Designed miniproteins, single chains, continued (4). Designs and how they scored, part 111

Each design is a single chain, and the fold is of that chain. pLDDT is the mean over its residues in the fold that is shown.

## One batch from the design tools (miniprotein)

Design m15865
Fold by ESMFold2-Fast:
Structure m15865 (fold): chain A 90 residues (1-90)
Amino acid sequence: FMVPEGSAMLVGESLEKARELHRNGETPEGEKLTLDVWTTADAAEAEALGQAIEEELKKAGVEATVNVTIVSPEELSELVKELIEKYKAE
């Protein structure tokens, strides 16, 4: 997973789902896996980031569509807090 210098980003639930499917030896069900990424990077960096994430997923044998959304640092912080509350981790 690539992180551009000077920017912040968050990867959504689809990456966790892909990791779980690999552990269980299952293939993704339904449609293609959609990965949502939120970043404070510039538009050009956001486009390159989306492509880089898709290539990393292909190397892992996962077909996914990557949606990159440019957000403010405050919006990114709120999204991180919401995702942390949704995840159960120990």
Scores: mean pLDDT 59

Design m15866
Fold by ESMFold2-Fast:
Structure m15866 (fold): chain A 72 residues (1-72)
Amino acid sequence: KLDLNAKLTPEIAEALLETAESLGLSEEEIERVREELEWALENQLSVREAVGMMASAVPLEKRDALLEAALG
């Protein structure tokens, strides 16, 4: 289970990207998730904020699966 109150680190961002990849997202969808996570890292956001941003980058029908996989 991710510590949602922790600051996003490169290691956590990589784990979140791997979680998104496990959901069968397209290459283009994965690239959007990656861009959101990179921006979150640059802006020193929390894990909770980063998860919210990556969820907004995926199709609506996959958001629940992403949130469940990322948040436990």
Scores: mean pLDDT 81

Design m15867
Fold by ESMFold2-Fast:
Structure m15867 (fold): chain A 80 residues (1-80)
Amino acid sequence: MAKVIFVGKDGKKVEVEVPEEITVGELIKLLKEKLGLSEEEVEKIRRFFESLGLSLDTPLYFADGEVISVKDLLDLAELL
């Protein structure tokens, strides 16, 4: 398990234990559960990953101390 920091749209930080190997889809589920994301925000994040060539089944690998900013992801998704 890797300790990853999720940053919400409001800048709230939450430390989450994430499997060292997790799919994009499972990561999006964790972001929704831990940060209380709306269905529209979930869809924007999914489209952002898709724009990077990453499907919901694509494995992602995490190490301790990594940061995932949902605010930054949503801001970038508005540019797509």
Scores: mean pLDDT 81

Design m15868
Fold by ESMFold2-Fast:
Structure m15868 (fold): chain A 79 residues (1-79)
Amino acid sequence: MEETLSKEEALERLKPVLEELQEAAAKSTDEEKIQRADEELRELGDELRETYEKEGSIPKSLLEEVIERLREVIEELKE
């Protein structure tokens, strides 16, 4: 069976990654990397929002994929 999370649980898991992303972006001097990070964050946020609006919950697998992609973006922002 697919394991799902409430919006509140998903936000709790996303918060530390989003804070790390914001800190990395604030420390970056590469405008192109910052722009790509912003675009990726927007797309991933839209995917989570659409899924929640349709299903009433967020699949754990989707949240884990989003967190992994955000961590990759953070690494690209770090020098």
Scores: mean pLDDT 80

Design m15869
Fold by ESMFold2-Fast:
Structure m15869 (fold): chain A 62 residues (1-62)
Amino acid sequence: MRSTVPATGSFVEDAALALVYEPSPEFQQALEEFLSTLPAAVADRLRAQIEARAAELRAQLA
């Protein structure tokens, strides 16, 4: 695909779940690496969505 925006919702959900339920340095590094390949605006958007979803999930676990 040519820079076509993928289904970011599933990526955000998977990333949030992994950060909350299976926190691992490998996944955190993979997330950082993936976000670094994107334009800053897109990376910021995804990071915000992942953080918001992770906060919701963390609230359920706390």
Scores: mean pLDDT 73

Design m15870
Fold by ESMFold2-Fast:
Structure m15870 (fold): chain A 85 residues (1-85)
Amino acid sequence: KILLVGTGSGTGKVLEKAKELKEKDPNLEISAIVGTPLGFLPGDTSSYINQLKSLGVKIYADVTGKTKEEIEKAIEEASKDADEV
């Protein structure tokens, strides 16, 4: 299991990395935390999220409008889930 995290402008890099990983191992389970956090400039991440879903990537959390504390909590929870069988 792999967790990819990229917010704001980093969402596009998450998509690039997911494509690379899926090309190497199509059966690899990938989860992602993406979106535009609260206090960042508004950006349209929906197209990137849709492309990630099309690759079979699970969107663990969309952090659009979320605070730093909410994002940190989501990463902690996702990291625990990624370590489960």
Scores: mean pLDDT 69

Design m15871
Fold by ESMFold2-Fast:
Structure m15871 (fold): chain A 85 residues (1-85)
Amino acid sequence: NEELEEELDEVYELIKAGKTEEALARFEALLREHKDDEELIELAVLLINKLIEEGFKEEALKLAELLLRALGREDQLPEVREYFE
């Protein structure tokens, strides 16, 4: 889905520009609109991994926390936090 890819690329660019609050709000809005969309989940995981590799670990963790909350998987938060250490 080209539209989801473009929206997540915008979140990525906002994080790179230091606009973390705006990026998180945009990402949370996407998760609300596309609840249980497997393609959005896959693209979100790819974005989170890209941010980790580029050194945006704190921002990546915040996106991962929003994703896990949207999926009802807050039980996975401790394991995800250890991954970012």
Scores: mean pLDDT 80

Design m15872
Fold by ESMFold2-Fast:
Structure m15872 (fold): chain A 91 residues (1-91)
Amino acid sequence: DPEMQALLAEIERLVAELKERIRAGAGIDELNARREKASGRKLPKLSPEELIAELDAFLADIRARVAAGELSLTELQAMKRGLERNLEILK
């Protein structure tokens, strides 16, 4: 599906942009706080390198589920919006 592949490419771009912000030292505390809130439990604070590793794992999982036909366009669009929101907050 060309639309699915286009959305995946946009998600890959957003992940790359977020990784650049993290490497520049932006929003590490904010990202850790969001990760903890999303899990509903206390989590250890992650370093920039560990946050980048989690983003790489997230992208790998999305790629695998897209290849398996397990993700809808609506789900990919929601994931894209979440990444765009994270980038906006790290300005």
Scores: mean pLDDT 78

Design m15873
Fold by ESMFold2-Fast:
Structure m15873 (fold): chain A 67 residues (1-67)
Amino acid sequence: SMAEEIAKLAAEAAEKHYTEAAKKFGEGKFTVKAEAVGDRIVLTVESEHGSGTTTSSVEDVLRAIAL
């Protein structure tokens, strides 16, 4: 559906945005992954100290990365 297609594009944009931030400011110590699950975005951040996952709406993700 269109909502799922938009969610996939938002997830790709978020992963790119946060991966570039992690490269520039995280000293290579963080891995960021974003995926679309239905109409929602799941963001996972992994490090040597553990991982954290957040589930957000497309609107909240796009607002956060200023698209």
Scores: mean pLDDT 80

Design m15874
Fold by ESMFold2-Fast:
Formats: C-alpha cells, structure tokens, sequence
Structure m15874 (fold): chain A 104 residues (1-104)
C-alpha cells in the first residue's frame, strides 16, 4: 500500500539521519544529509494529498537539513549543534512514522 511505501521511506530517512549524527567525516555527513533530503522530498510528494500534517512536518525537516548543510559548509556548526539539530529532525521523522502506522 502507499502507507507501507511511505513508512519504509520514512524509516530509511531515519537511518540516514542516525548515520549522519555518528559520522566524523564532514564530506560524508553532507552526502548523507543530501540523500536524506531527497528521501524527505519523495516522502512529501507521497503524503501531501493523504496526510497534510505529516507533509508539513517533512517540509520543516527539509529546511532544518538544508540549514545544517549550509552551516557545515560555512564552518559555523559544532559537533554538539549538529547532533542537536539532527535529533530534532529525527524526532519529526519519528512522529511522521508513528502517525502513518496509526493510519495503516
């Protein structure tokens, strides 16, 4: 079902964010976050007509991840700040997963 596809995609996004939070190589963190953004965009397209609340949450996740990449590239983000922001983004993805599972 479309719900099962959305849940799988959200769980894949969650795994990418968890991997990025543990990664020490700056370039690899950026690559993981860009992959996460692509999955968030795909998930948004699946959910925008089905669950507008989850879609809006994903739009916020994308903005946070884009800001994180920009700040990493500018040299303006500490490891602690990175971990904090990825925890916030991951929490939002977890809420989306929980909401989708309640509808499935």
Amino acid sequence: SIMDEAIKLAEETQKLLQQAAKETDREKVIELLREAIRKVEELYELLKDIDPLSAEELRNVKRVLEDVIERIEAGELSLLQLQFLLTIAGGSVTLVIQRLKRKA
Scores: mean pLDDT 88

Design m15875
Fold by ESMFold2-Fast:
Structure m15875 (fold): chain A 100 residues (1-100)
Amino acid sequence: SVLDELIALLEEMKEVVEKALKGEISLEEAQKRLDELFKKAVELIKQLPEDLAKKVERYLKGAYLYFQEALDSKDEKEKKKLLERAIEYLEKAIEVVRES
């Protein structure tokens, strides 16, 4: 289903951010993967009821903004904190879809 595909994509996005947080992949590699997954997630979100779409999109956008701030940060502690916040927002997006 569209919901199952969206959950799978959001979980893959979370795994990418977690790998970047652990230093298993570069932030640049994570960005490339997230850009592709984000495009797919946006297309699935368009197929949701409008109220659910708006809730998921807000959390997903928040996650992406925190990730972009981590890319721009020169402080390693701040980078880790921002990546952790991106993960939290992705978890909230997953929860909203699962509870629908």
Scores: mean pLDDT 89

Design m15876
Fold by ESMFold2-Fast:
Structure m15876 (fold): chain A 80 residues (1-80)
Amino acid sequence: LEKTEDPDVKVRIEAALELGKEGNEEDLLSILYNEKDPEVRNAAAYALGKLGKPELFELLNELNEEQREAFLKGYEEYLK
């Protein structure tokens, strides 16, 4: 949470992935819609995909190409 506002993009990416491990869908969605850095948004999309929730596939209609690819990559890792 405090790491999601860190000026270091790499720290914010790690924070998004950590939120995914915790199952924190609400904060991941906030990052996806409000974060200005595309790499951090992609990390949030990946973490959301890795949650493996069927209802989150509705997000694919709102995501850009990079975010969609990240989400699907996360979902693939859930399937392992």
Scores: mean pLDDT 80

Design m15877
Fold by ESMFold2-Fast:
Structure m15877 (fold): chain A 66 residues (1-66)
Amino acid sequence: SHMVEELFERLKAEVEEESGVELSEEIVQNLRDWFLKNYESLPRPEVFLRGMLRRAVEGEKERRAE
């Protein structure tokens, strides 16, 4: 759904701006594919996605420190 893709892009932009970290294309693609596939089964998709994006930011920081 276009609306689900718009939600993903909006939350990604918000979390990247909030953290000052730009997520890698690989991580973004994997999260987007997972979210689009599982969106309808999530009880609170926006809350869950925001949490996943924040965790991805922490993982990206750790990856860059290695």
Scores: mean pLDDT 80

Design m15878
Fold by ESMFold2-Fast:
Formats: sequence, C-alpha cells, structure tokens
Structure m15878 (fold): chain A 68 residues (1-68)
Amino acid sequence: SEDERIVAEIMEKVKKVIEENKDLPLDERIKRVVDVVVETSRRHGLSSELMSRVAMKGANLALKEADK
C-alpha cells in the first residue's frame, strides 16, 4: 500500500539520522528522529495515529542502537 511505502521511506530516513547523530546524547538523537518522522509524515498526509506509531518505532530503534 502507499502507506507501507511511505513508512518504509521514513524508517530509512530514521536509520540515517541515527547513524549521522550517533555522537549526540540519546535524548537529542530521539528528538531528531521524532522531528524527521513528524515532518515527513505531514508532507505525505499520514494520519496522526500512523504518525504516532512510526515515531514510537523510530524512537525505539534509537534506544536499541544506543544499547549496543
């Protein structure tokens, strides 16, 4: 579906943001991840519910990468 394609695009951007900001404190990295999700979701007209789920998924990915 179109939503699945957009979510995949957002998650690829999230991975790049995490990699480019790995030297920042965890709270700042999470903030940047959430900002990218919100901005990209708004451009594509995603629902608030889907945006929230993707933001949570991105934040959880940042947490997992920090624990490595």
Scores: mean pLDDT 82

Design m15879
Fold by ESMFold2-Fast:
Structure m15879 (fold): chain A 88 residues (1-88)
Amino acid sequence: MKLEVTDSSEMILDGAASLAKGEEVVTIKAVVSPEESAEKVVKEVLEAIEYLKESLGAKEVKVETLPAEDDPAAKEKAAEAKARVEAA
């Protein structure tokens, strides 16, 4: 099954739902397509993290990158995006 590529708004909604349940540690999932640039994914993830921490009061935001489908190129892009988020 192909997963839809997540944007910052979808990641914010997932994080806001976790915070509404009383969780102070939020996990967001970024779905990465082989057609998306790693730079675009990193930007969307960093924007979601900033909003969740600064606007919604999340204490910690954990990031998981997932390939959009079971494809080696998508897996490589997901790994690259995760490494770049951790470096930022």
Scores: mean pLDDT 73

Design m15880
Fold by ESMFold2-Fast:
Structure m15880 (fold): chain A 100 residues (1-100)
Amino acid sequence: SAMEERYNQIMELLDEIYELIVRAASRLPREERDALIDEANARFQEASDLLKKYYETGDKADAEKALEIVEELVRRVVELFPEVEEELRKLLDQLKALLE
């Protein structure tokens, strides 16, 4: 279904954002890298659970909450790694478009 295709695109886009964060974090010392990756894992799990609920129920509040979680994480990552700002903003804009 069109809804299933959109959900799959959203999840693939979350994976792309996550991989970019992991790649950027590889430049940090081990302790700081592990802390950032653990936080990213927790926040992406929250966002994924909300997006699954949105897919099942159509409740836009869950999609909006998931987007807020990803936006806040991206903001913190961009503060640490200004060099990935353009790529992360592009992916975030694509995520926003799929959730509208």
Scores: mean pLDDT 88

Design m15881
Fold by ESMFold2-Fast:
Structure m15881 (fold): chain A 65 residues (1-65)
Amino acid sequence: SAALAQAVADLQAAKEKNLELSKKYFELAKKAKDKKESILLEASGGANLVGAAANDVAAEKLKAK
């Protein structure tokens, strides 16, 4: 269905955005002078990796139907 195809496309776009943000936050964490700021940026990077994995799994399940 057109709706399922759109949902898959949206989930794949969300995955790509999560991966981009993850890389950005990990790089910012390496450059952070404040230890607390570095830890929070690493946590943000990790959260975006989890989001990317969730969106990937959801897209693959929809493609199988």
Scores: mean pLDDT 88

Design m15882
Fold by ESMFold2-Fast:
Structure m15882 (fold): chain A 87 residues (1-87)
Amino acid sequence: SATDERLRALIARIEAATTKEEMLEEVDRLQMFALGEALWRGDERMAALAERIAALGATLDLNKASEEEVRELARRVVEEARRVLAE
């Protein structure tokens, strides 16, 4: 689907990010995409993904998080997104 192709592209953007700021920007972009698909298209898989990403982000103070902590957040977000694509 177009949603799944866009999700794959957003995953690739996170994996290509090299700085903490880029990783946070691309994670936010994927979360906003998932929330948008949930709200505007009623995609329940995307609603669940957006909620899971929000929960992962809530485990960190993003203003104080190290690059390693942000990289781990980005890795876990990619894993959750890939799980959705496997459904």
Scores: mean pLDDT 87

Design m15883
Fold by ESMFold2-Fast:
Structure m15883 (fold): chain A 63 residues (1-63)
Amino acid sequence: GPATEAAARAAAERGRASLLANGGDEAGWQKVYDAGLAAARAGGDATASQRAMVRAGLESGVG
């Protein structure tokens, strides 16, 4: 729902700052953001969105 999507967006923004500080790139961040948002829209909670973001980060090498 909207609250979970807002939480996923906030987590992605925090992840972006951390990822860029650790030498990551915009494409890696975009994959993390899209995964978190997709999980939230599929009816997931904040934990589901966080796990989707971690999985996408590992898959794109941005961990």
Scores: mean pLDDT 71

Design m15884
Fold by ESMFold2-Fast:
Structure m15884 (fold): chain A 94 residues (1-94)
Amino acid sequence: SEVVLTVFVETDDKELAERLAERIAALVAATPGVLSYSVSIIELDDGSYVVSVVVRAASLETARALLAGIKAEVEELEKESGVKIKLAYTIEPA
């Protein structure tokens, strides 16, 4: 059964948001079972940035694997930069 994975990754660093968007887009594009996706960066009124990721996946297993990969990319960049990154997500039936 198809699912939609939505991920929001928030940081106050624009360059870090751009790097997150590029790495997440590359991961999503390389993942078998991704049917469609969008990755965008939104500037919030407080000057923070949100990387918005929406993925239609062929299965819940694909969505979970992709979420784990996104979490790993976020954790690595947070450790490298020393900048705090917040992640929120939902998985829902498509």
Scores: mean pLDDT 89

Design m15885
Fold by ESMFold2-Fast:
Structure m15885 (fold): chain A 68 residues (1-68)
Amino acid sequence: NPDFELAKKYAEEATEIMIKARKEGKSSDEAAELVSKYLEENKETLSKLSEEARKLLFETINDKYAEA
């Protein structure tokens, strides 16, 4: 499923950005801004994902953000 593969890729990239930012001592707000910027930069590609794939992407990111 190419949509789920793309969603997984973007979720992993966003999660990695968040982990690295927090490891470097950046605030939760700064980490969230970096993730938001990454998603905005990939907005056109993300808009082409299926509803299920987009749900997976954002639920994965939200889960990691809530843990922060």
Scores: mean pLDDT 78

Design m15886
Fold by ESMFold2-Fast:
Structure m15886 (fold): chain A 111 residues (1-111)
Amino acid sequence: SHMQAQIEAILQQTVKESGRIVEEAPSLTEEEKILLQMHIRLIAQTLLQAVRDLDLTSEEALAIVRETAKKMVEAVKEGVENKESVEVIIQRLNDILLEGIERLRALAAAE
């Protein structure tokens, strides 16, 4: 659907923006950057798959994805600025993913 295409585009932009923040992080090793970028991509793919599996095509689903994506970028930015470990940043991203999926499931249940 057109809405699912918009959601995919938002998540692709989120991966690119978060990836750039990680690449430009002076506190991270090259190996840590690769690991964090892989987790960011996996999380975005998992969120997109949840939207597809729940067959969500509403403006509310788009809003939830936008809010979740924004929180992901902010978590990466904050983690890098505060020189947090990659493990801490990944844990925060997983918490954001779980909250986003829970919100999408709640939306799907409210028919």
Scores: mean pLDDT 90

Design m15887
Fold by ESMFold2-Fast:
Structure m15887 (fold): chain A 89 residues (1-89)
Amino acid sequence: SLAEAVLAAGRALGLVQAALNSTDIEKAKQFLEEAIEDIKAIPPEYRNHPEVRALLAEIRSLLEELKTKHPELQEVIDEGLRLVDEALA
Protein backbone atom coordinates (compact mmCIF):
# COMPACT_ATOMS: atom_id res chain seq x y z
CA SER A 1 0.00 0.00 0.00
CA LEU A 2 0.99 3.66 -0.27
CA ALA A 3 0.95 3.82 3.54
CA GLU A 4 3.48 0.97 3.71
CA ALA A 5 5.69 2.72 1.11
CA VAL A 6 5.57 6.02 3.06
CA LEU A 7 6.29 4.16 6.32
CA ALA A 8 9.32 2.37 4.80
CA ALA A 9 10.70 5.62 3.30
CA GLY A 10 10.07 7.44 6.60
CA ARG A 11 11.89 4.73 8.59
CA ALA A 12 14.84 4.93 6.16
CA LEU A 13 14.95 8.74 6.59
CA GLY A 14 14.96 8.40 10.39
CA LEU A 15 17.75 5.80 10.25
CA VAL A 16 19.93 7.98 7.98
CA GLN A 17 19.37 10.91 10.37
CA ALA A 18 20.38 8.62 13.29
CA ALA A 19 23.55 7.61 11.40
CA LEU A 20 24.37 11.29 10.72
CA ASN A 21 23.97 12.13 14.45
CA SER A 22 25.87 9.05 15.71
CA THR A 23 29.34 9.36 17.30
CA ASP A 24 29.78 5.55 16.99
CA ILE A 25 30.92 4.63 13.47
CA GLU A 26 29.88 0.96 13.81
CA LYS A 27 26.40 1.99 15.02
CA ALA A 28 26.16 4.53 12.17
CA LYS A 29 26.99 1.71 9.71
CA GLN A 30 24.25 -0.47 11.26
CA PHE A 31 21.69 2.37 10.91
CA LEU A 32 22.68 2.79 7.24
CA GLU A 33 22.40 -0.95 6.51
CA GLU A 34 18.90 -0.94 8.09
CA ALA A 35 17.97 2.17 6.05
CA ILE A 36 19.08 0.42 2.83
CA GLU A 37 16.79 -2.53 3.65
CA ASP A 38 13.87 -0.10 4.21
CA ILE A 39 14.59 1.60 0.85
CA LYS A 40 14.61 -1.84 -0.84
CA ALA A 41 11.27 -2.62 0.86
CA ILE A 42 9.48 0.30 -0.87
CA PRO A 43 7.05 -1.35 -3.35
CA PRO A 44 8.02 -0.42 -6.97
CA GLU A 45 4.47 0.78 -7.81
CA TYR A 46 4.74 3.56 -5.18
CA ARG A 47 8.33 4.74 -5.83
CA ASN A 48 7.08 7.39 -8.29
CA HIS A 49 4.40 8.69 -5.87
CA PRO A 50 5.03 12.38 -4.89
CA GLU A 51 4.98 11.67 -1.12
CA VAL A 52 7.52 8.81 -1.48
CA ARG A 53 9.69 10.85 -3.88
CA ALA A 54 9.83 13.75 -1.38
CA LEU A 55 11.10 11.39 1.36
CA LEU A 56 13.64 9.80 -1.03
CA ALA A 57 14.93 13.27 -2.04
CA GLU A 58 15.48 14.13 1.65
CA ILE A 59 17.26 10.79 2.20
CA ARG A 60 19.51 11.55 -0.79
CA SER A 61 20.45 14.96 0.65
CA LEU A 62 21.28 13.47 4.07
CA LEU A 63 23.34 10.65 2.51
CA GLU A 64 25.47 13.24 0.66
CA GLU A 65 26.00 15.09 3.97
CA LEU A 66 26.85 11.80 5.72
CA LYS A 67 29.46 10.95 3.05
CA THR A 68 31.23 14.24 3.88
CA LYS A 69 31.02 13.64 7.67
CA HIS A 70 31.93 9.90 7.60
CA PRO A 71 34.08 9.15 4.51
CA GLU A 72 34.95 5.78 6.12
CA LEU A 73 31.31 4.74 5.39
CA GLN A 74 31.59 5.68 1.69
CA GLU A 75 30.91 2.15 0.37
CA VAL A 76 27.59 1.69 2.23
CA ILE A 77 26.55 5.32 1.59
CA ASP A 78 27.21 4.92 -2.16
CA GLU A 79 24.97 1.81 -2.17
CA GLY A 80 22.20 3.89 -0.53
CA LEU A 81 22.68 6.74 -3.03
CA ARG A 82 22.54 4.25 -5.93
CA LEU A 83 19.22 2.81 -4.68
CA VAL A 84 17.68 6.24 -4.06
CA ASP A 85 18.79 7.53 -7.50
CA GLU A 86 17.33 4.41 -9.17
CA ALA A 87 14.02 4.97 -7.32
CA LEU A 88 13.93 8.67 -8.29
CA ALA A 89 14.77 8.01 -12.00
Scores: mean pLDDT 86

Design m15888
Fold by ESMFold2-Fast:
Structure m15888 (fold): chain A 100 residues (1-100)
Amino acid sequence: SEVARYVALELRRIAVEIHRSLDLRFSEAQLAGKTVTPSQVELAKELGISVAALLSLSVEEQVLLYVEHFKDEPITQAEIAERLGVSVATVSRALRSLGL
């Protein structure tokens, strides 16, 4: 929907702003308690944001940003789950919450 697209673009804008605000001053300490996977690092690079910026977002925000970025590709819940480092059940709940 147009509203979901607007929200996704706004979340992308916020993610870029978070990345710029974090700059070289963001430390691994701010990722404390979070598991960082190679898939998350690769995804953040593809999205044009830092992994710290990606992981600062809620799961729902991460899923929405992923879906909007890869909208022209066939996306499965399993692929989203693997790349975000969450369970398929978590992705399913997030998509349902977003009305997607």
Scores: mean pLDDT 69

Design m15889
Fold by ESMFold2-Fast:
Structure m15889 (fold): chain A 107 residues (1-107)
Amino acid sequence: VTVVVPPEEQLVAGHGEERGRATALALEAAAAMARGDAERAAALLEEVFAAGHEDIAISVMSGLAASLGLDPAEVARLLREDPRAAARVLAEAAVAAGATVRRDTGG
């Protein structure tokens, strides 16, 4: 895969790399939730918050919440107050959604 790095990204590499890392961590947290790993998801979200990129975590998790039939605004609030509880709620919803999508045996 040929990766094209825009010239503007090279000029602000440190800032762009930090935001890119925060986005990657938030997406990895979503993947952990899909696997039912709420503890790993919570740890990744805490790392994003510690880096000062709460808006990125909230944006990614709110999108996931909406896709899972949850209230994105309530999930965003929970993320700010208790990221561990938010990770648990999202992981439970993601696992339930995955189980529902699974084809019935003999269907």
Scores: mean pLDDT 73

Design m15890
Fold by ESMFold2-Fast:
Structure m15890 (fold): chain A 74 residues (1-74)
Amino acid sequence: SDFEKKLEEVKKKIREVIENGKAAGLSRDQIILRAGKVIQEAYDELVKEGREDEALKLFKEATNYAKKLIDEVE
């Protein structure tokens, strides 16, 4: 589905941001901010498209994914 494609794209961007941030020696806070920006931008686009329920679902799933990966970076 379109939603699943967007969620997978967001997860890929989150993974890239976290992995690249860790490799570059960024602080945990900097990595959190970058991952949060990716999630917020995707959320805002879905809301703009009138897909608020999907935006909330993406926010929850992407946030849980990012939290897990960020904890693994430490």
Scores: mean pLDDT 84

Design m15891
Fold by ESMFold2-Fast:
Structure m15891 (fold): chain A 92 residues (1-92)
Amino acid sequence: NLTEEEKKQLTAFRHYSIGQALKNSNPAEAAKHFDAAKANGFTITPEKETLITTAVELAKAGNKDAAVNAFKAAGFSESVANYIVNQIIAAQ
């Protein structure tokens, strides 16, 4: 099980991901999700966006270790990074 801080990180990432998916089709709903991500401590910077984009691409390619390291570099705990990467791989 995740700690309270790790649950907060996972909640922030989920909102960020939904916001990214909706930003072109439903900008108003996307904005609410970005606000929720920020409320859970997720500060969006260009560096973090690049790391997350790279991590997602690596996870989709099945490169779990590199994807986990990229999420950790973006500020996620190892447990949260592993959880996110496993979810992305399972969705492929």
Scores: mean pLDDT 86

Design m15892
Fold by ESMFold2-Fast:
Structure m15892 (fold): chain A 69 residues (1-69)
Amino acid sequence: SESEIRQAVLKATIEKMRLLADTVDQILAVRKKYGDSPEGKAKIEEILAAHKTQVQAIDAQMEKEIAAI
């Protein structure tokens, strides 16, 4: 139903918002410790790559839930 699709989308959106908050906190911690150093930039790239993978997993789970409706 439309209501079940809306709930699946809202759940995925909330999970992605929580993930974004955690990712921002990780980036800020790296910036505080390493500043603008090359090591800090590399660590931020790793954090962003992990974020992308986790977003893809959330979206894949949402798509599975919608397909079951």
Scores: mean pLDDT 90

Design m15893
Fold by ESMFold2-Fast:
Structure m15893 (fold): chain A 78 residues (1-78)
Amino acid sequence: SMEELEELKKELAELYKTTPLREALLGNVGKAIEEAKDLEELVEKLKEVKRKAEQNRLRPVTVSEKAYQEAKKFIESV
């Protein structure tokens, strides 16, 4: 739902402020945005990114420049 997306956005933005893995977080958020076909899939992918970030299990991923910029906008809009 849009409500779940807004909550995840706030939680991911808070993680971004505190994580040493900032670039990995942006890359994984960007990948989720690029690969998700609908809102429900985006929410599920972002929940997985959050879970991995909290566990310090995020790995760097390469994404398109467009996906990276969308991730930055997503995180910075909180």
Scores: mean pLDDT 83

Design m15894
Fold by ESMFold2-Fast:
Structure m15894 (fold): chain A 58 residues (1-58)
Amino acid sequence: LSKEQVLEKTKELFRLLADTVDQILAVRQDPSLSPAEKAAKIDQIVADHKKQVAQILA
């Protein structure tokens, strides 16, 4: 990859990280969810984030 492509992928990863953090904060702040439900939803968000990171890096 060129230096420019590495920087563009890095920028995309930073945007994805910001979105993932926002989703986790929304789940943590939801008073309708039990601690177990929050943990399960956060685990799903993290799993999705890992898939998207792998896709960006491919």
Scores: mean pLDDT 85

Design m15895
Fold by ESMFold2-Fast:
Structure m15895 (fold): chain A 52 residues (1-52)
Amino acid sequence: SDVLRRAIISAAESKGKDYVDLDDLQQALQADPSRRSLVRELAEEYNEERKK
Protein backbone atom coordinates (compact mmCIF):
# COMPACT_ATOMS: atom_id res chain seq x y z
CA SER A 1 0.00 0.00 0.00
CA ASP A 2 1.01 3.63 -0.32
CA VAL A 3 1.28 3.97 3.45
CA LEU A 4 3.76 1.09 3.70
CA ARG A 5 5.76 2.22 0.68
CA ARG A 6 6.08 5.74 2.10
CA ALA A 7 7.06 4.38 5.53
CA ILE A 8 9.90 2.31 4.02
CA ILE A 9 11.11 5.19 1.84
CA SER A 10 10.90 7.69 4.71
CA ALA A 11 12.92 5.40 6.99
CA ALA A 12 15.72 5.09 4.43
CA GLU A 13 15.69 8.75 3.39
CA SER A 14 15.64 10.03 6.99
CA LYS A 15 18.96 8.21 7.42
CA GLY A 16 20.37 9.82 4.26
CA LYS A 17 20.36 6.58 2.31
CA ASP A 18 19.26 5.80 -1.24
CA TYR A 19 18.60 2.14 -0.45
CA VAL A 20 16.67 0.06 2.10
CA ASP A 21 18.36 -2.25 4.61
CA LEU A 22 17.29 -4.39 7.57
CA ASP A 23 17.09 -1.42 9.94
CA ASP A 24 14.70 0.35 7.57
CA LEU A 25 12.60 -2.80 7.32
CA GLN A 26 12.44 -3.05 11.12
CA GLN A 27 11.13 0.52 11.37
CA ALA A 28 8.45 -0.18 8.75
CA LEU A 29 7.47 -3.43 10.47
CA GLN A 30 7.05 -1.59 13.78
CA ALA A 31 4.43 0.56 12.04
CA ASP A 32 2.58 -2.41 10.51
CA PRO A 33 3.91 -5.84 11.58
CA SER A 34 0.93 -7.63 9.99
CA ARG A 35 2.35 -6.79 6.56
CA ARG A 36 5.85 -8.23 7.01
CA SER A 37 5.92 -10.01 3.64
CA LEU A 38 4.63 -6.97 1.78
CA VAL A 39 7.19 -4.72 3.50
CA ARG A 40 9.99 -7.03 2.39
CA GLU A 41 8.74 -7.11 -1.22
CA LEU A 42 8.46 -3.32 -1.37
CA ALA A 43 11.96 -2.87 0.08
CA GLU A 44 13.44 -5.24 -2.51
CA GLU A 45 11.64 -3.39 -5.31
CA TYR A 46 12.95 -0.05 -4.02
CA ASN A 47 16.53 -1.32 -3.76
CA GLU A 48 16.43 -2.80 -7.26
CA GLU A 49 15.46 0.60 -8.67
CA ARG A 50 18.29 2.29 -6.74
CA LYS A 51 21.03 -0.23 -7.61
CA LYS A 52 23.09 1.50 -10.26
Scores: mean pLDDT 67

Design m15896
Fold by ESMFold2-Fast:
Structure m15896 (fold): chain A 70 residues (1-70)
Amino acid sequence: MEELELEIKIALARMGVALAKLGGSAEDFRRLLELLGVSREDAERAAELVEQGRYDEALELAEEALRREA
């Protein structure tokens, strides 16, 4: 079911942002997004937002990109 798959991917992206806030790397977040099917360009933009401490914006971008691929 595409809806369930999308929900799982969004939950994993949220976990990735939470791990980045706790001292995880923006690079690990970028790699996670690429594994979830986010384009390199969108994954790099989201990782840049994480580097800037703009975690909510990074999550919004990741969620938008995941919905676009669904």
Scores: mean pLDDT 81

Design m15897
Fold by ESMFold2-Fast:
Structure m15897 (fold): chain A 98 residues (1-98)
Amino acid sequence: SEEILERAKRQLEELQEKALSSSDVNEVLKQIDEMDDLVERTVAELLKQGAVEHAIELLEYAIELLLKIMKSSTDKKVILRTIGTILRLMGDLIDLRL
């Protein structure tokens, strides 16, 4: 499960770098959506293995990376999409900690 977590963290960092380096709003939104899909798929896989703490760590890390995208953007669509994604991941995080 640690190998799955570390691979997912690296992939999220690559997607974040693409989002931060792009001036195209549509490309940034695409990267945010790919980050969201990656987190959901990987969290589901970690939970199937009983790796709850690794799933929590991945959710917390993804939220941190998305917050950096949000803070670096001046585009309303990017900011709102990032906020929506963060709130959804925070909901998943709360459910896993209860």
Scores: mean pLDDT 90

Design m15898
Fold by ESMFold2-Fast:
Structure m15898 (fold): chain A 69 residues (1-69)
Amino acid sequence: GPALAEEQRRLAEEDRAARRATGDPLYRVRPPTPEQQAINREIAEKLREIGEGAENYFVNGGPIKGAEA
């Protein structure tokens, strides 16, 4: 609900600040969106339940598998 919107706003503001510091509006390396980070966390939680060693990888912004459509 509202808590997710606030979190997304915070991350979006930090992302905007990083892009402004670069000065390039055509920033090629795009960090994961807050929504995609949330999905990666959800996947990491499920993988943790089955003992996979991927928790740190997904939480720290590992590849977004669903984006390779």
Scores: mean pLDDT 58

Design m15899
Fold by ESMFold2-Fast:
Structure m15899 (fold): chain A 104 residues (1-104)
Amino acid sequence: DPAKKELEEMIKALAEVLRLTGRHDAAENLDEERYRKIVEEYEKENKKIAEERKKNQKVLSIEERVDEFLEAALRSEAGALQVTLMALSGLPVGLEVVERLRNR
């Protein structure tokens, strides 16, 4: 099942980012049920971030965006998932956040 393989690869990628953010127990215990709960929190947080961006009307530099997503990944598992999705999509900001997490 291609969907099952994609889910397993996503869980593996998120577990790596969770370890990089110091969430070793969360990474070790990451299963499909826990992953789905993190996705639900990510969807809620993503709606909040979108609304906040409308209020700020500020054009963020790449460095400011890296700092924003780095802090989000350190604060929540949903933020860690957002960075994971960005990095897997090859987005420069996501890749840079993961590199900075590795170098901490």
Scores: mean pLDDT 81

